# Designed miniproteins, single chains, continued (3): the designs that were tried, part 10

Each design is a single chain, and the fold is of that chain. pLDDT is the mean over its residues in the fold that is shown.

## One batch from the design tools (miniprotein)

Design m8313
Fold by ESMFold2-Fast:
Structure m8313 (fold): chain A 80 residues (1-80)
Amino acid sequence: MVEIKSALDAGVAEGLARIAAGVAKVTNDYDFGISQLERIKAALEEFLRKTKDPKAREAAERALRDVEGLLREMRDLKAS
């Protein structure tokens, strides 16, 4: 489980999401990629509900958009 507490953690979560997507593409294990990205998305959404810091919110919203894009890509690749 990834716990998001700051803008730095949101950036780390974004990096971890890209690594998970990359591993899924190399291994053709899109179920793994989707499961990891869904976990990161849930952690980012939880942080966005709790954060009062505008910069942390901006970082988390950017990371969430990137994770949603990667999830769409993984689902499309799995459907192919």
Scores: mean pLDDT 80

Design m8314
Fold by ESMFold2-Fast:
Structure m8314 (fold): chain A 62 residues (1-62)
Amino acid sequence: AAAQAAIDERAQKTLELGKKHLENVAKKLGLSKEKFDELYSIMEKLVERRRQAELAALAAAA
């Protein structure tokens, strides 16, 4: 229970921090908003996949 909540919270915080960093980098590199959106979407899917994998591992270890 607590471990599942911690995994979810960490993944969400990672995504939020990653988004801010990506926004700053994209601005410096002059990336278009559409290209930024595609990159963010990829990052979001990777973070979600990792979160699901960690939750599955936690369930398997229980």
Scores: mean pLDDT 79

Design m8315
Fold by ESMFold2-Fast:
Structure m8315 (fold): chain A 71 residues (1-71)
Amino acid sequence: SELKEELLKKLKEVWEIQRKNTPDEGDEEKEKEIEEEFLEALEKVLEKGISPERLKGFEETYKKLEEYYKK
């Protein structure tokens, strides 16, 4: 529901910002694979039912991703 859409939206925004800040050939295939795996895993977990444990796992992954793209 709302949490699912919020997490997916923020995750996509982080990747969009990263791609715009790195406008050159290089790791685009690797980056896309990571993005797809993340989005698919998050979507599947949330579709099967939101549980505190599953949601927190993805929230922590999202925070790690945000930290990674911060620098």
Scores: mean pLDDT 61

Design m8316
Fold by ESMFold2-Fast:
Structure m8316 (fold): chain A 79 residues (1-79)
Amino acid sequence: MKSLEELLEEFDARVATMSPEEIKELLREIHRRMLEEKYPQPIPEPAEDASEEELLEHAAALRSLVANYLKLPRVPVPE
């Protein structure tokens, strides 16, 4: 079973080549993993008719929530 961090990394790495259906499936797996990990405020599942832009926004919000919960450091701004 993939970790929540691995699922988010996979989304970031592949989103440009994924179909909307594949993106929705990956986001549903991330949501399921959040529930399994007993996150106090899980982000809801993506809408069935969500556009690619909406799916990308959903993933960004999910990354922020996961980073806060796992206390992951923010990606440093490149200098």
Scores: mean pLDDT 64

Design m8317
Fold by ESMFold2-Fast:
Structure m8317 (fold): chain A 60 residues (1-60)
Amino acid sequence: MIPKELAEEVAKILGWDPEVILAALNDAKEVGGNPEEVKKGLIDAGIPEELAEKVAEVLG
């Protein structure tokens, strides 16, 4: 499972609900989403590279 704290940091930057971010990241992990594509998407959305890399590491 994706750490709740990581989802909360992403949600705070994007201004979204942490539960929505957490659910989306868990779904991406379950369907075998590409960690590099998720990282790129987060960076393109304005998430700092260091935080996006932590998300990708948890997915891979």
Scores: mean pLDDT 77

Design m8318
Fold by ESMFold2-Fast:
Structure m8318 (fold): chain A 73 residues (1-73)
Amino acid sequence: SKEEIEKALKRGIKILKRDIATLQAQGQLTKDAIQYALDIINKAIDIAKKVNASKDLIDELEKQKAYLEKLLA
């Protein structure tokens, strides 16, 4: 259902943010790791938009994408 997909996306973004922070703290946040995370977040945004997920969730996903893109700059 839409609700279960939205729950999965919310859990996924929380885990991704934690893992990025952990890698950054350990000095292991490579460009490849950032690109992999961007690939995940882009797919999550596509799914969220396709199921008409909440604006708050889409905004959180877009914010995380912007953060990761800034790290590659």
Scores: mean pLDDT 87

Design m8319
Fold by ESMFold2-Fast:
Structure m8319 (fold): chain A 94 residues (1-94)
Amino acid sequence: SELEKLFEEVEKKIDELIDKLKAQGYPVPRVYAAIAEALDFDPETVERIRQANDEEARKLLRDKLREYVASLVKEHGEQKAIEELKKILESLDS
C-alpha cells in the first residue's frame, strides 16, 4: 500500500540522515533525539533516546513512529496518515 511504502521511505530517509550527520561528527543518539523532538514525542522518550546507544535510539524512534502512524490511522484513517508521513518525509529533506 502507499502507507506501507511511505513508512519504509521515511525510515530509509532517517537512516540516510543519520549516516550523513554521523559522518560529520554528530553523536547518533542526539540526532535521533532531535528528530523525536521535531515529531513532538514526550520529553521522557526524547531523553531515553538521547541517552541510548545507537541501536537502542534507532529502535526507540522507530517503535514510537510506528505507534504514531497506527494512532493516526485509528483516529483519522489511512489517507490522513499518508498525508502526515509525506509531510515528515519532506521535512527530512530540509
Scores: mean pLDDT 84

Design m8320
Fold by ESMFold2-Fast:
Structure m8320 (fold): chain A 95 residues (1-95)
Amino acid sequence: SRLEELRQKSKDKLAQIRAIKDPEEQERKLEDFYSSLVGEYLGNYERGKLTVEDAQLLRDIYLELAELARSLGFDELAELLERTVKILDRHIKIL
């Protein structure tokens, strides 16, 4: 399913990011992944394809990204991701 595909892509990408030794490259790859997810979210929302299950999975992925960013000391990125989680939580209640 689409949810299984998104979950697997997230797991693979997070594993790749965790393996990066250079903090600058690691932060850039984390930001790139965040940006790609935002693009996918907006595209699906505009097409009326965003389900509650899709929003919940995206919320969980952003939470995992926030936890990783926080653990690596990328505090500004972590705060951005945490705000995105809160926005998704509000949207899930309305969907």
Scores: mean pLDDT 79

Design m8321
Fold by ESMFold2-Fast:
Structure m8321 (fold): chain A 58 residues (1-58)
Amino acid sequence: SERRKKGVELAKQAIEEAKKAPTENERLGIISDALNYAAETLGPEAAKAFWEEVKKAA
């Protein structure tokens, strides 16, 4: 689905941005903010896809 694809794309961007963060708290903040954005703007399907992608990268 299109929403799922957008969730995955957003997750990949957030993960790459998080890797540049100097602290764990900043890294978690980047991921958390992006996940909240996905849930609010793209819906639950995109948020689920986002979280699945983050779990695979961890």
Scores: mean pLDDT 83

Design m8322
Fold by ESMFold2-Fast:
Structure m8322 (fold): chain A 88 residues (1-88)
Amino acid sequence: MEEEIKKLLEEIKKLSKPEEYEEIEKEVKNILETIEKEYEKMLKEIEEIKKKYPNLSEEEIKKLIEEIKESFKAMLAGILKIILRKLK
């Protein structure tokens, strides 16, 4: 997913003005940093998550948290694909 986001940004850079690309890159970086911060926060809250879902192992909870992180990155990639389509 991160590689897909990087490739989409490279294509947007080719089709956009330098100033416009810098703003897009900054926003994407901010969103990715927010996703990573929320991911780290969820990992720290595993004990609280386990209390809500006692039938899930810690490993299963970690896998679900990772799948949530990847889903947010996939959503960001979808937004970038829409931007790229408008620039073409």
Scores: mean pLDDT 79

Design m8323
Fold by ESMFold2-Fast:
Parts: sequence; structure tokens; C-alpha cells
Structure m8323 (fold): chain A 115 residues (1-115)
Amino acid sequence: SEKLELIRKSSILSSAAGVLVSEGQILLDQGDYEAAAREYEAAAELYDEAAKLLEKAGATKAAKYFRKASEYYREAARKLREGDVESAEKYLKEGQKYSKEGNKYSSEYKKKLLE
């Protein structure tokens, strides 16, 4: 199924984005705000690509959540470059929430396609 292949590719990208978010958190905890910001921007790009694949597959809700995650990770990166760590941490928390929901809705859509 073309739709299942798109969802599989999206899952690989969202998993890679999650790794970059974890690496960004380690860099943030070490005080390397510029390196952390670059990791969060890279994660945002992967969530945007995952969202495009999900939209092509018809998983519109999952795509919307990954786009929101991408927006939050980009805002977190911007705030880190401004030295506003408190605002960055709030955006990171929202980004993690939306990426988890995106993964959930992607999984639910995949299950529905197999029914």
C-alpha cells in the first residue's frame, strides 16, 4: 500500500527527530544553547517532512500535530539564541506533547488502514 509506505517513512523521520530532541536537551543541560538550538531546528525540519508524508497518506490529524511540534521546536531554538531559557523550556514541553500526540494519531490511522 502506498499509504502504508508513506506512514512508514514518516515514522522513520519522526523517530530521528525524537533523537535530535534528546541530543538538544543534553546540549541545553550543558549550557550550549547554540548547539541545542541547531538540534531543535533539525528536529523541526524532520517533523515537517513527516507531516507532509502523513498528509499525502490522508493522516491529516497526525500531520497537524507534527506541524505544531515543528513550530514549537523552532520557537524553542529562537528563544535559546535570545538567552531566554525559561521560554525555550515551555516551548520544548509543548513540542514534546504535540510530537507524542502526532505519533499516537499516526499509529491509529495506520491501524484503521489495516481494518
Scores: mean pLDDT 92

Design m8324
Fold by ESMFold2-Fast:
Order: structure tokens, then sequence, then C-alpha cells
Structure m8324 (fold): chain A 118 residues (1-118)
């Protein structure tokens, strides 16, 4: 049971690492150095906050529902900050990547919740 949950959390962490690299690639394409630095700072802060949530979930310190609620909260905050700095095109691309990540996170977290019910 614990080993199955740990594997699902590792899958979620790997999916997030992929999303993070895509977000950094988008930010790195920003031609304005000041806007680029601000975008990278927002993305890096978001990365650290997600890693903290996933570590707390892995340690059993928070519930699946609490982890998802916190992921949605920090993603919405990151998108708000990004929309103030990014072009509309960049903001849409970043929103799509974060939306895809959250959609996959729901599926993985629901699987963890089903295992915990046993």
Amino acid sequence: MKEEIDKLIEELEKDFETAYQRLKEIASREPDPEARERLLAIIDRFYEEVKKILNELKEGKISVDEAFDRLVEIANRALEEISRVATPEQAREISRILGDFLKNAVKILEKIKEIEKK
C-alpha cells in the first residue's frame, strides 16, 4: 500500500518536473530581460511550493484533498502573477500547461485516495 502510494507520488513529481521544464522554456523565450527574470522567479517559486506540497503528501502530513486544494491555490496565484508580466500568448500557453498538470494530478490523487480506502 505505502509503496504503491509512493510510486504514484513519484509519477506526479515526474509529471510536474516535465511541466516545470516547459514553463522555464516559455519564460526563457521572453525577449525582455526584466520580464524574463520576473517570469522565471514566479515559475521557480511555484516549483518550490509544489515540491513542498508533494513532500508533505509523501510524508503523510497532509491529506490528498488538502494537497489538491493547495496545488490549485498556488497554481491560480502563479497564473495571476504571470498574467501581470507575460504576453497574452505566453499566459495562455502557461495556463494550458498548468491545466494539463492539474488534470493529471486529479487522476493520480484519486488513485491514491482509492488505495487509502483499503
Scores: mean pLDDT 85

Design m8325
Fold by ESMFold2-Fast:
Order: structure tokens, then C-alpha cells, then sequence
Structure m8325 (fold): chain A 94 residues (1-94)
């Protein structure tokens, strides 16, 4: 189910970070975040975006990466993957 607010997104992130949360709860939180990745990418930090990327199923990672690129490129941000970690780099043109 898509979260409709930044507060709901924060609750799903808290579930994914909770080591005592069930696999089922984590999967539901991951799916909800994926369905609202535009909000997460726009308002989230590099750490938040990376956390979601690491926890996405392999089949969903390419679509997520494309959305991150399309959203962040508009703000002059380059995206790279270093050692399996997504890195946001600010592009400064002279």
C-alpha cells in the first residue's frame, strides 16, 4: 500500500531498521516504500535512499535506480554505485 505522507514513510523506514520486526512486516514496508519511491527520493537523504536500494528485491533495483537518476539529475546530482552502495555526487560545472 502506498504511504501518502512523509510520516508514513518514516514509519516504514523504522520497520526496516528494526531487527525485531518480522520478515513479513519488513516485506510490506519495503513494498510500500517502493510504491512511493518518488516521495522518498525527493524528500529522503542519501542514507535513506541507500537503505531502500540495499533492501529492494534484485528485480526492482533497476527501476528504483532509474527513478533516483531521473529525480536527482534535475538537481545536478550524479549517481554512482561503489562497492554495492549508492553514492550521490553533486555535479559542479565551471
Amino acid sequence: MKPETVEEVAEYLKILEDPEASEEEKKEAQEALFESIDLVIEKGTEETINFIYENLPEEKKPAFLEKVKSTKIGNGVEIEIELGVLVLKEVVLK
Scores: mean pLDDT 61

Design m8326
Fold by ESMFold2-Fast:
Structure m8326 (fold): chain A 90 residues (1-90)
Amino acid sequence: SSVEKEIEKLAEEAKKLFKEGNISQANFTLQQMFDLLKKAYGIEEALKRVTEVLDEMEKEALEEGNYEIAEQVKNAKLVFESIAKLELER
């Protein structure tokens, strides 16, 4: 679907931005992906899918010895978990 293609594009862009050290833009791109996922699939599925993308990014960063990027990706994961918890408590 066009939604799945946009999600894939946003995930690829976020990965590229983290590797370039553009943490602010990477987090903004992840937020756009998360909002699109919430609209299409709901908050629980959105959290699952954004977490899977972030887990993949963290693993790749650790395998490349890029510990600073791995830490930034882990921090992004905690932010999305916090957002999802807040939304589920409504």
Scores: mean pLDDT 86

Design m8327
Fold by ESMFold2-Fast:
Parts: structure tokens; sequence; C-alpha cells
Structure m8327 (fold): chain A 104 residues (1-104)
């Protein structure tokens, strides 16, 4: 599965597996964001996370948090931009996750 590929560090393989999934599914999008963030593909990760700004799905949130933490570690200007956007969002869960990622 894509989750197993991510756990093994097989990020490109995870993206290939996710290509066959529903691209509108927030869970699928969050897994893709983790893989892109891990691969240093900041633009792709940021685009997905902006689309997920309204998500409060408890199954999806851990992967959004993981992608945001990875982007924060990168220090990339575009990554910091999306983190600051989410920190000021109307979604209190994503606001908290973004704030915690920036503080780490």
Amino acid sequence: SAVEALLRGEYEKALELLEKEDPSDPFTQALRAVAYARLGRVDEAVEILRKLAGSDDPETLPYIAEALRELARSGHPKALEVLRELEKSDNPVLQRIAREALAA
C-alpha cells in the first residue's frame, strides 16, 4: 500500500501507488503531500496542503501534520509561506498544527 511505501521511505513508489487512487480524496492528497515533502518537491506539497486547508478529517490530519513538519524542517521560503497561511486560517486544528510545526 501507499502507507507502507511511505513507512519504508519509498516515496516515489508511494506516489505511483497514489496515482491510481481518487485524487479528490483528502486522505490520498495528504499522503501525496507527505511524499512530495519528503522528496523535497516543495511546490507540489504546498499546492496540495493549500487545497487541504479546510480539512478536519481525523484520519487525514496526522499526514497533514507530517507534511507540514517536513516542510518546516526544509526552511524553504514557499514552505514557510504555506505554514504562515495555515497559522492564520479559520481552521483551528490546522492553525495549531502549523504553529507547532513552526515552533519545532
Scores: mean pLDDT 82

Design m8328
Fold by ESMFold2-Fast:
Formats: C-alpha cells, structure tokens, sequence
Structure m8328 (fold): chain A 73 residues (1-73)
C-alpha cells in the first residue's frame, strides 16, 4: 500500500541521515514494512525501533526513526 511505501521511505531517509549505510537503512525499513502488513502501524513502529537498535542506533535515534514511520504511514 502507499502508506507502507511512505513509511518505509521515511525510515530509510531518516536512517541515512543518522549515518546508517544503505544496507542498514534497507533492513530497518524492510522490518517496519513487513510488521505493518501483519499488524498495522503499531507493529511497524515497534519493528522499526527493534531493528534500529539491532543496527547500532541509540534508543533516542531509534525513537526518532520509529516516529518518522508513524508520521508517514
């Protein structure tokens, strides 16, 4: 859906701005998109946060990227 696409793009863009590689940004965005398809926006936000933390972002940075997903989706 367009909402998933917008959310994934916002996450990828924010991750890149925070210094993540294209591959890391893609993994975080993909995790959010997959979770969104299963459980909607809240599942997507949670998955983005968890993926961002696993990729080495701080809790504050992970919250910023998760909020970008929420606003765009």
Amino acid sequence: SDAVRRGAMAVANTALELGMSTEQASRIAGAGARAYREGGVEAGVKAVKEAALKEGLSEEQAEKIAEAFRKAA
Scores: mean pLDDT 86

Design m8329
Fold by ESMFold2-Fast:
Structure m8329 (fold): chain A 65 residues (1-65)
Amino acid sequence: MKEAVETLKEKMAEAGFDISDAEAEEIVKHAGIKTPEEAKEFVEKVVRMKRAGLEASREIAREEE
């Protein structure tokens, strides 16, 4: 658990997200993350989804101008 929380926090920080230890623990618990590898994959998915959502929002805003 502790290593997964630390990996999640580190990878989230690398992606530009500042999260607390308590928030990282809740994410690990809620997502059922048990290993550092699963934490890394979770962050990669979140970053990919957020980037896709941000680009989609930009395209919609550009078309509605």
Scores: mean pLDDT 71

Design m8330
Fold by ESMFold2-Fast:
Structure m8330 (fold): chain A 65 residues (1-65)
Amino acid sequence: SEDAKRFLELAEKIAKNTGAVESIEYKDGTLYVTIKNEDEFIAGEAEGLLRMLASVYGFKLEIYK
């Protein structure tokens, strides 16, 4: 869907801009994200932004650290 494409583009931008994301994978309405835990502040900001984005677009988010 167009919303899924837009959601993924924004999630990838958050990953690039924060530098705190090791991997992103999308499956069946769920975004799977692995976050680097070297900087807890930056990692927490990336997690917060991704959770807000997932909530706005109505997608599920699964985070690994």
Scores: mean pLDDT 81

Design m8331
Fold by ESMFold2-Fast:
Structure m8331 (fold): chain A 90 residues (1-90)
Amino acid sequence: MKLTVDLEGAEVLGMIAANTKEGGIVSVEFVAPDSDTVTLTITLSEDARVKIYVDGKLVLDEELPAGTHTYTLPVKKGERHTVKVVAEKL
């Protein structure tokens, strides 16, 4: 399975990504310099259960089809944040 993520409106400070046959994990450290929101785009190669964590807090837990999914995440402008996306193949 392949999980990729993109953050629009964010300055990315670091990214860790790991994909296996059964799942994927992507963790991004970032700052939003100009906005109280960032746009997270998730691309899944296969149908998966997806969990999204912002600053360690679970904000999404859903079964999603293969393809591209976009979410607007509230953040504090100018502060360092982390987003972690965990996908498990269905």
Scores: mean pLDDT 89

Design m8332
Fold by ESMFold2-Fast:
Structure m8332 (fold): chain A 84 residues (1-84)
Amino acid sequence: MKKLKVTLLGTDSGPQTIVLEVLEEKGNHIKGVVVDASPGSALQSLVGKEVEAEIEPLSNGFASLTLRFEGEEPIRGLAYIEEL
């Protein structure tokens, strides 16, 4: 199954990474599950949660990203995205 490594850029703690297992992909819209996150980051609380991601490709693996989790504020920003 397809996995995406998402590195969020521009955080005060430096780059923070999550790994998404893709369940459904329709153009720029992805439904998945967070399977891993950077140790010690706030993103570790999201491991095991379902996510809806909107990924707007820019260039060379960079994208504008929105991550939506049930009951939480959306995470938005610039990200570097790698297919695993």
Scores: mean pLDDT 78

Design m8333
Fold by ESMFold2-Fast:
Structure m8333 (fold): chain A 105 residues (1-105)
Amino acid sequence: GKNAALALLEAYVRLLKRLGREEQAEKIRKNTTKLLQNSNPDEVNSLAQGLAQGIARLVLDEKYSESEIQALLEELGRRSERAKQLFQQALDELQQMERNAAENA
């Protein structure tokens, strides 16, 4: 839902700003906000999935610890259970893809 997309957007923007990626944070905020204004429920769900995938990739690329990832899951869950579920799913999918790539390299 829209609340899940907003929770994920806020978390993603905050993480990017902490990493000094302020221009990327602002671009994602502006683009996502515009899309949310004119989106049907299916489009909102796709946006939320994309945001969750972006966060998952970011925390894996930046080598976040298990405790840092768990803290982020808890923060997202307090805001939106759906946001937590989408982030967990995206994280699991990316970790599986990385394992598959390593085994095939």
Scores: mean pLDDT 83

Design m8334
Fold by ESMFold2-Fast:
Structure m8334 (fold): chain A 81 residues (1-81)
Amino acid sequence: SDEEFRKEVKKLIEEYYKKGIISEELKKRMLDVIDNPKASPEQILQGLAHEFLEAEKKGEISKEERDEFLKKLLEIYNKYK
């Protein structure tokens, strides 16, 4: 379901924050993407991918951390679709 998809994606973001991979500011931006009630799951995927790509470009996260996050995000999407 859409609700369970959003909940599991929020858990993934909290995990990355607790590991120190993402900043509090990035976490807040990503949660804003998920909490947009007009965003489809596909739009949430695109928005979160964009936020992580921008963070990588700024040197805040590695390419490997970005690739791993996007892989996990896609796994969650496929589980709930």
Scores: mean pLDDT 86

Design m8335
Fold by ESMFold2-Fast:
Structure m8335 (fold): chain A 93 residues (1-93)
Amino acid sequence: MTVKVKDIYDALPKEIVGELESAYINGEKVSLDTEVKPGDSVTLKFSGGEAHLYYNEDDGVFRGYLKTKDGKTYLVEIDAKTKKLLRFEEVPP
């Protein structure tokens, strides 16, 4: 089963992140159709903020942080198998 950049974007709340402007895997610019592999570092740049996620193979999740342009930080976990958002929690200042 293949996980693509678009699956990660689709899991995130559009009301908070907005539109995806660019995506990167291991620092290299990629398209929405690019496959994400275990151990990859994913950066997504949105109109509303920027997400940095790591594909944790042992846990089967994408885990990391979203920083919004209004100064909030969210802890993010997305299930690699179901492609569903498991955790989206504002980190206290």
Scores: mean pLDDT 86

Design m8336
Fold by ESMFold2-Fast:
Structure m8336 (fold): chain A 75 residues (1-75)
Amino acid sequence: SDMEELIEAMREDLRTAAEKYNLSLEELRGLLKARIEAAVRYAKEVLGYSEEEVEELRERLERAGEEFLAEYAAE
């Protein structure tokens, strides 16, 4: 699904940036915020998502991002 693809793309971008630049948790949190906004904008402007679909996507991206940050902080 488009939503699952957007979530996985975000996770891959965060992982790549963390590995390549050895980012701190604070820097990754900043990147996560920017990446969520980019994905939401793409869903609205390119994919034609409704406001309800955008809200669902935002909540799922925020959850996936917090899970990523928790896993990263544990390492």
Scores: mean pLDDT 84

Design m8337
Fold by ESMFold2-Fast:
Structure m8337 (fold): chain A 55 residues (1-55)
Amino acid sequence: SRDAELQALIEATRRAMAEVERLRAQHPDMPDAELHRHFVRVFEERYAELEAKVA
């Protein structure tokens, strides 16, 4: 359902943000471009995983 897809989107975004915050804390000199790539990767992985669980 659209609601389940929306919840997966929200949760995937939250998890990707948490991972970026962790990386920033561990690697404060990491470039924004690299942090962005990590965000996209984690978001896509978590979104696919969460969407599969709700389907």
Scores: mean pLDDT 81

Design m8338
Fold by ESMFold2-Fast:
Structure m8338 (fold): chain A 94 residues (1-94)
Amino acid sequence: SEIEKLLEQALKALAFAAVLLEEETGDKSIVEKFREKYEEVLKEKDLEKQIEILEEAARYLAKQAEGKSPEIQSLVATAERIIRKARELAEKEK
């Protein structure tokens, strides 16, 4: 599904951002919190809830990315755009 491909792309971008944030900040809880959201998405069968979990993960990482390297901010912004596109497509299928 096109939506599933978008969610996978967003998840990869957020995962990369989380790793880079941990490296820049030294805060290991960032990757741990992201991993919890990753596991939630993998267990979720409802598309709307999968999108909501990714939106929560993106909001968390966006907050952590404030004042950090441009590369991290760009990865989070990219993921947020992809998630928005996935939501728009999901709403059109209703």
Scores: mean pLDDT 86

Design m8339
Fold by ESMFold2-Fast:
Structure m8339 (fold): chain A 85 residues (1-85)
Amino acid sequence: IEEARRLAEEALRKAEEGKGREGLELALEAALLLLKYAPKEKILEIIGLALRAIGLLLDDLSEEELVREAKELAKELLELIKELE
């Protein structure tokens, strides 16, 4: 779970640096890693976040849109991780 938090914090940092695609990729990695440690009731929520990241990465979005989406996703992951700690 500490590694998932580190990845989510790195995702937020990359998004704040204007690297939206990199931020989304790290957020996806954090979500997938978090699935390994999640209780059953949180699995669907985490899968939803991972699918959102995949969908955004496959869309032809501007870097500015990717930055905004990466920030939101990273923050949601960090809140979820805080609940699991």
Scores: mean pLDDT 79

Design m8340
Fold by ESMFold2-Fast:
Structure m8340 (fold): chain A 64 residues (1-64)
Amino acid sequence: MSDEERRRQLVEAFRQHLLDLVSTHSLEEVKEEFDRILRHFRTRYGDDELVEALEEVGRKVLRE
């Protein structure tokens, strides 16, 4: 699997995870968890493309 495919799979898994959280938790709680995850990815991986993709997904899910 290419790095590009791996990133896409991680982004999709993350999107599904956020949707599941939204169905069982308050939007406030989900936003807090999302922010924590993004900070962790920025700090640990330094993959700007991955972080931007995760942020875009979170914006779409949390806006709904």
Scores: mean pLDDT 75

Design m8341
Fold by ESMFold2-Fast:
Structure m8341 (fold): chain A 79 residues (1-79)
Amino acid sequence: SEEEELRKLEIQFGSLEVHYRILKVMNEKPSEKHIESVKRLIEEVEKLYEKSKDPKLKEEAEELRKRLEELLKEMEKEY
């Protein structure tokens, strides 16, 4: 279901965010692959948003996209 797809994307976001927080504590920069993973996840969330006709799912997907974009901006500031 689209709800299951969104939950999987949220779990993937959580993993990327936790990894980034660990890197910040260790005073290490995110890798290019880590940044690429965030960009790819944004694309997947945007595709789910475009595909869905459920207003609630679209709202949750847009919130996730905004959180991913904020994470990406923080990661890119370290380069």
Scores: mean pLDDT 87

Design m8342
Fold by ESMFold2-Fast:
Structure m8342 (fold): chain A 99 residues (1-99)
Amino acid sequence: SELKEAEEVLQKARSPDPEVRVEAGKRIIELSKSKDEKVQRILAEAALTLANDPDPEVRQVAKEAAKSILKNSTNREVGILAIAALLRVIGNEIDAELA
């Protein structure tokens, strides 16, 4: 079930291990081609979680994941979440440069 895989990705996005969080972001990219709007929404929530990550490698994967979701989804709510993830990566990149 793609829904179960998406839920596992969201759980992995919250892992204390940054390597597991990077793998979650890569898995979002693969699953972003799903036409199931529930799957797309969970993936967008996972991408937004990863966009807030203190690890710049995790944030970079979140950016690619959010871009992939935007490319593949026509759902407005999913698009808004993916845009929010992209804006959050940009904000965190600016904050890291200024720190």
Scores: mean pLDDT 87

Design m8343
Fold by ESMFold2-Fast:
Structure m8343 (fold): chain A 76 residues (1-76)
Amino acid sequence: GGHRGALRGLISTLKSAAEGLKKQGDDVGAARLQASADFGDDGLRRETTSEGLRQVLGDTIVRTADGLREASDEES
């Protein structure tokens, strides 16, 4: 379904962004994005329903935003 495709796309984007941050020397930001990608990938493997995939997608987005915010606060 569309939610599975959207979640796969988000996971791929997060992994690419984490690699980019690591190359820029932002190891903390990279680790946060990788953790969000791993969470989404775990949910993608375990969840079989469209509604469950939608929840994992939303949770992955929230975790990404919160993780990056926390990384910024630690640098301040």
Scores: mean pLDDT 79

Design m8344
Fold by ESMFold2-Fast:
Structure m8344 (fold): chain A 84 residues (1-84)
Amino acid sequence: LQSLAEHFQTLRDRIESLDSLDEFDQGVLELSLAVMKTSLKRSDPELYKLLEPDIEKMIDAIRNGDKDTAISLLDQMVQKLQSL
């Protein structure tokens, strides 16, 4: 759980440090989330079910270039992991 929370925190910090979400940054972030989803499905299917709606909203926010929504969703996911 701590390692997953650290991954979400790292993604949050990367998004916050960007001036804008261009196509390259969107692609990198989407790939990072896809890898994380695959890993989570294998290691903890129940936790995946809990986080899946937020992860999908995150991907949508990134595709739309909505930096603020992406950061907000990452903060919510970190909070959920800390409460488990």
Scores: mean pLDDT 78

Design m8345
Fold by ESMFold2-Fast:
Structure m8345 (fold): chain A 85 residues (1-85)
Amino acid sequence: SVEDLIKESTEKILKAIKNKDVEEVVRTIGELEKRLRDLGLSDAEIESAILKVIDKVEKEVDLSDPFNQEAIGAALRYRSSRILE
């Protein structure tokens, strides 16, 4: 389900942040987008799901940490690049 994918992606990103792996954060967002698209979700629904993952991650991490800011920034930059028509 979409909710299971959001939960799984949130946990993977939290682990990637603990491992200081920004590439894994971006990869996890990309895999989430692909899996949601394969389920037939629209671009707007996919964006909503990605933002829910980012919101959950932000709640669980210290946003004063520069590494955590960069990891969240990378996820948001990935989202923005996928919206360009």
Scores: mean pLDDT 79

Design m8346
Fold by ESMFold2-Fast:
Formats: structure tokens, C-alpha cells, sequence
Structure m8346 (fold): chain A 110 residues (1-110)
């Protein structure tokens, strides 16, 4: 279903950030690690909102916005190499979220 596709895309977006956290946990300063952990918490909140109501664009967008605020704080503390890696992961997340928004728009048009 389109609802299942929306949830799948949200889960994939969370997984991308979880993989960044897991792969780089030992390379991050404690402060940067805490910011990435906070961003991941907000992405997980966005996923729970989408699971309850896949059409709640406003609710999940608010949590995603908070996640990005913490990722920007983390980014300021990263080496240039880690900043580039995070930027690549963020582009992948943005692609998943863009597809998710298109699927929501399709579902609303039915």
C-alpha cells in the first residue's frame, strides 16, 4: 500500500542516520556524539508520527527539523572528512524524505 511505502521510506531514512552513528561512534567527540544521538531520537519520533498517521506531514516535518538542528550542531564539531561523510548521508536522507512527500501527495490525491 502507499501507507506502507511511506512508513518504509521513513524507516530507511532513520536507518541511514543509524548507520552513520554506528560507523562513526568511536571517531566522534562526546559532544558531537550526543548531538547525533539527539538527531537520531528526533528522527525516531518522526517515524512514530508517520506510523500513527502517514498523512501527518506537519507533525513529522517538525521532528525532522529538530533533528537537522542537532545535525548542524554536530557538523560544526566534525573533521572535514566526517563533515563530507555526514553530508553524503544527509543527501540520501533528503532523497528518501522527498520520495516520502511525493507518496503522501499521491495518497491524498486518491
Amino acid sequence: SLEEKIIELAEEAVKILEEFYKENEEKLSPEALEYVKKALEYFRRALEIVKKDPLNKEGYAEEVHKAYEYLEKAKELLSPELQEELDKKLKEIEEKLDELNKVIDELQSL
Scores: mean pLDDT 86

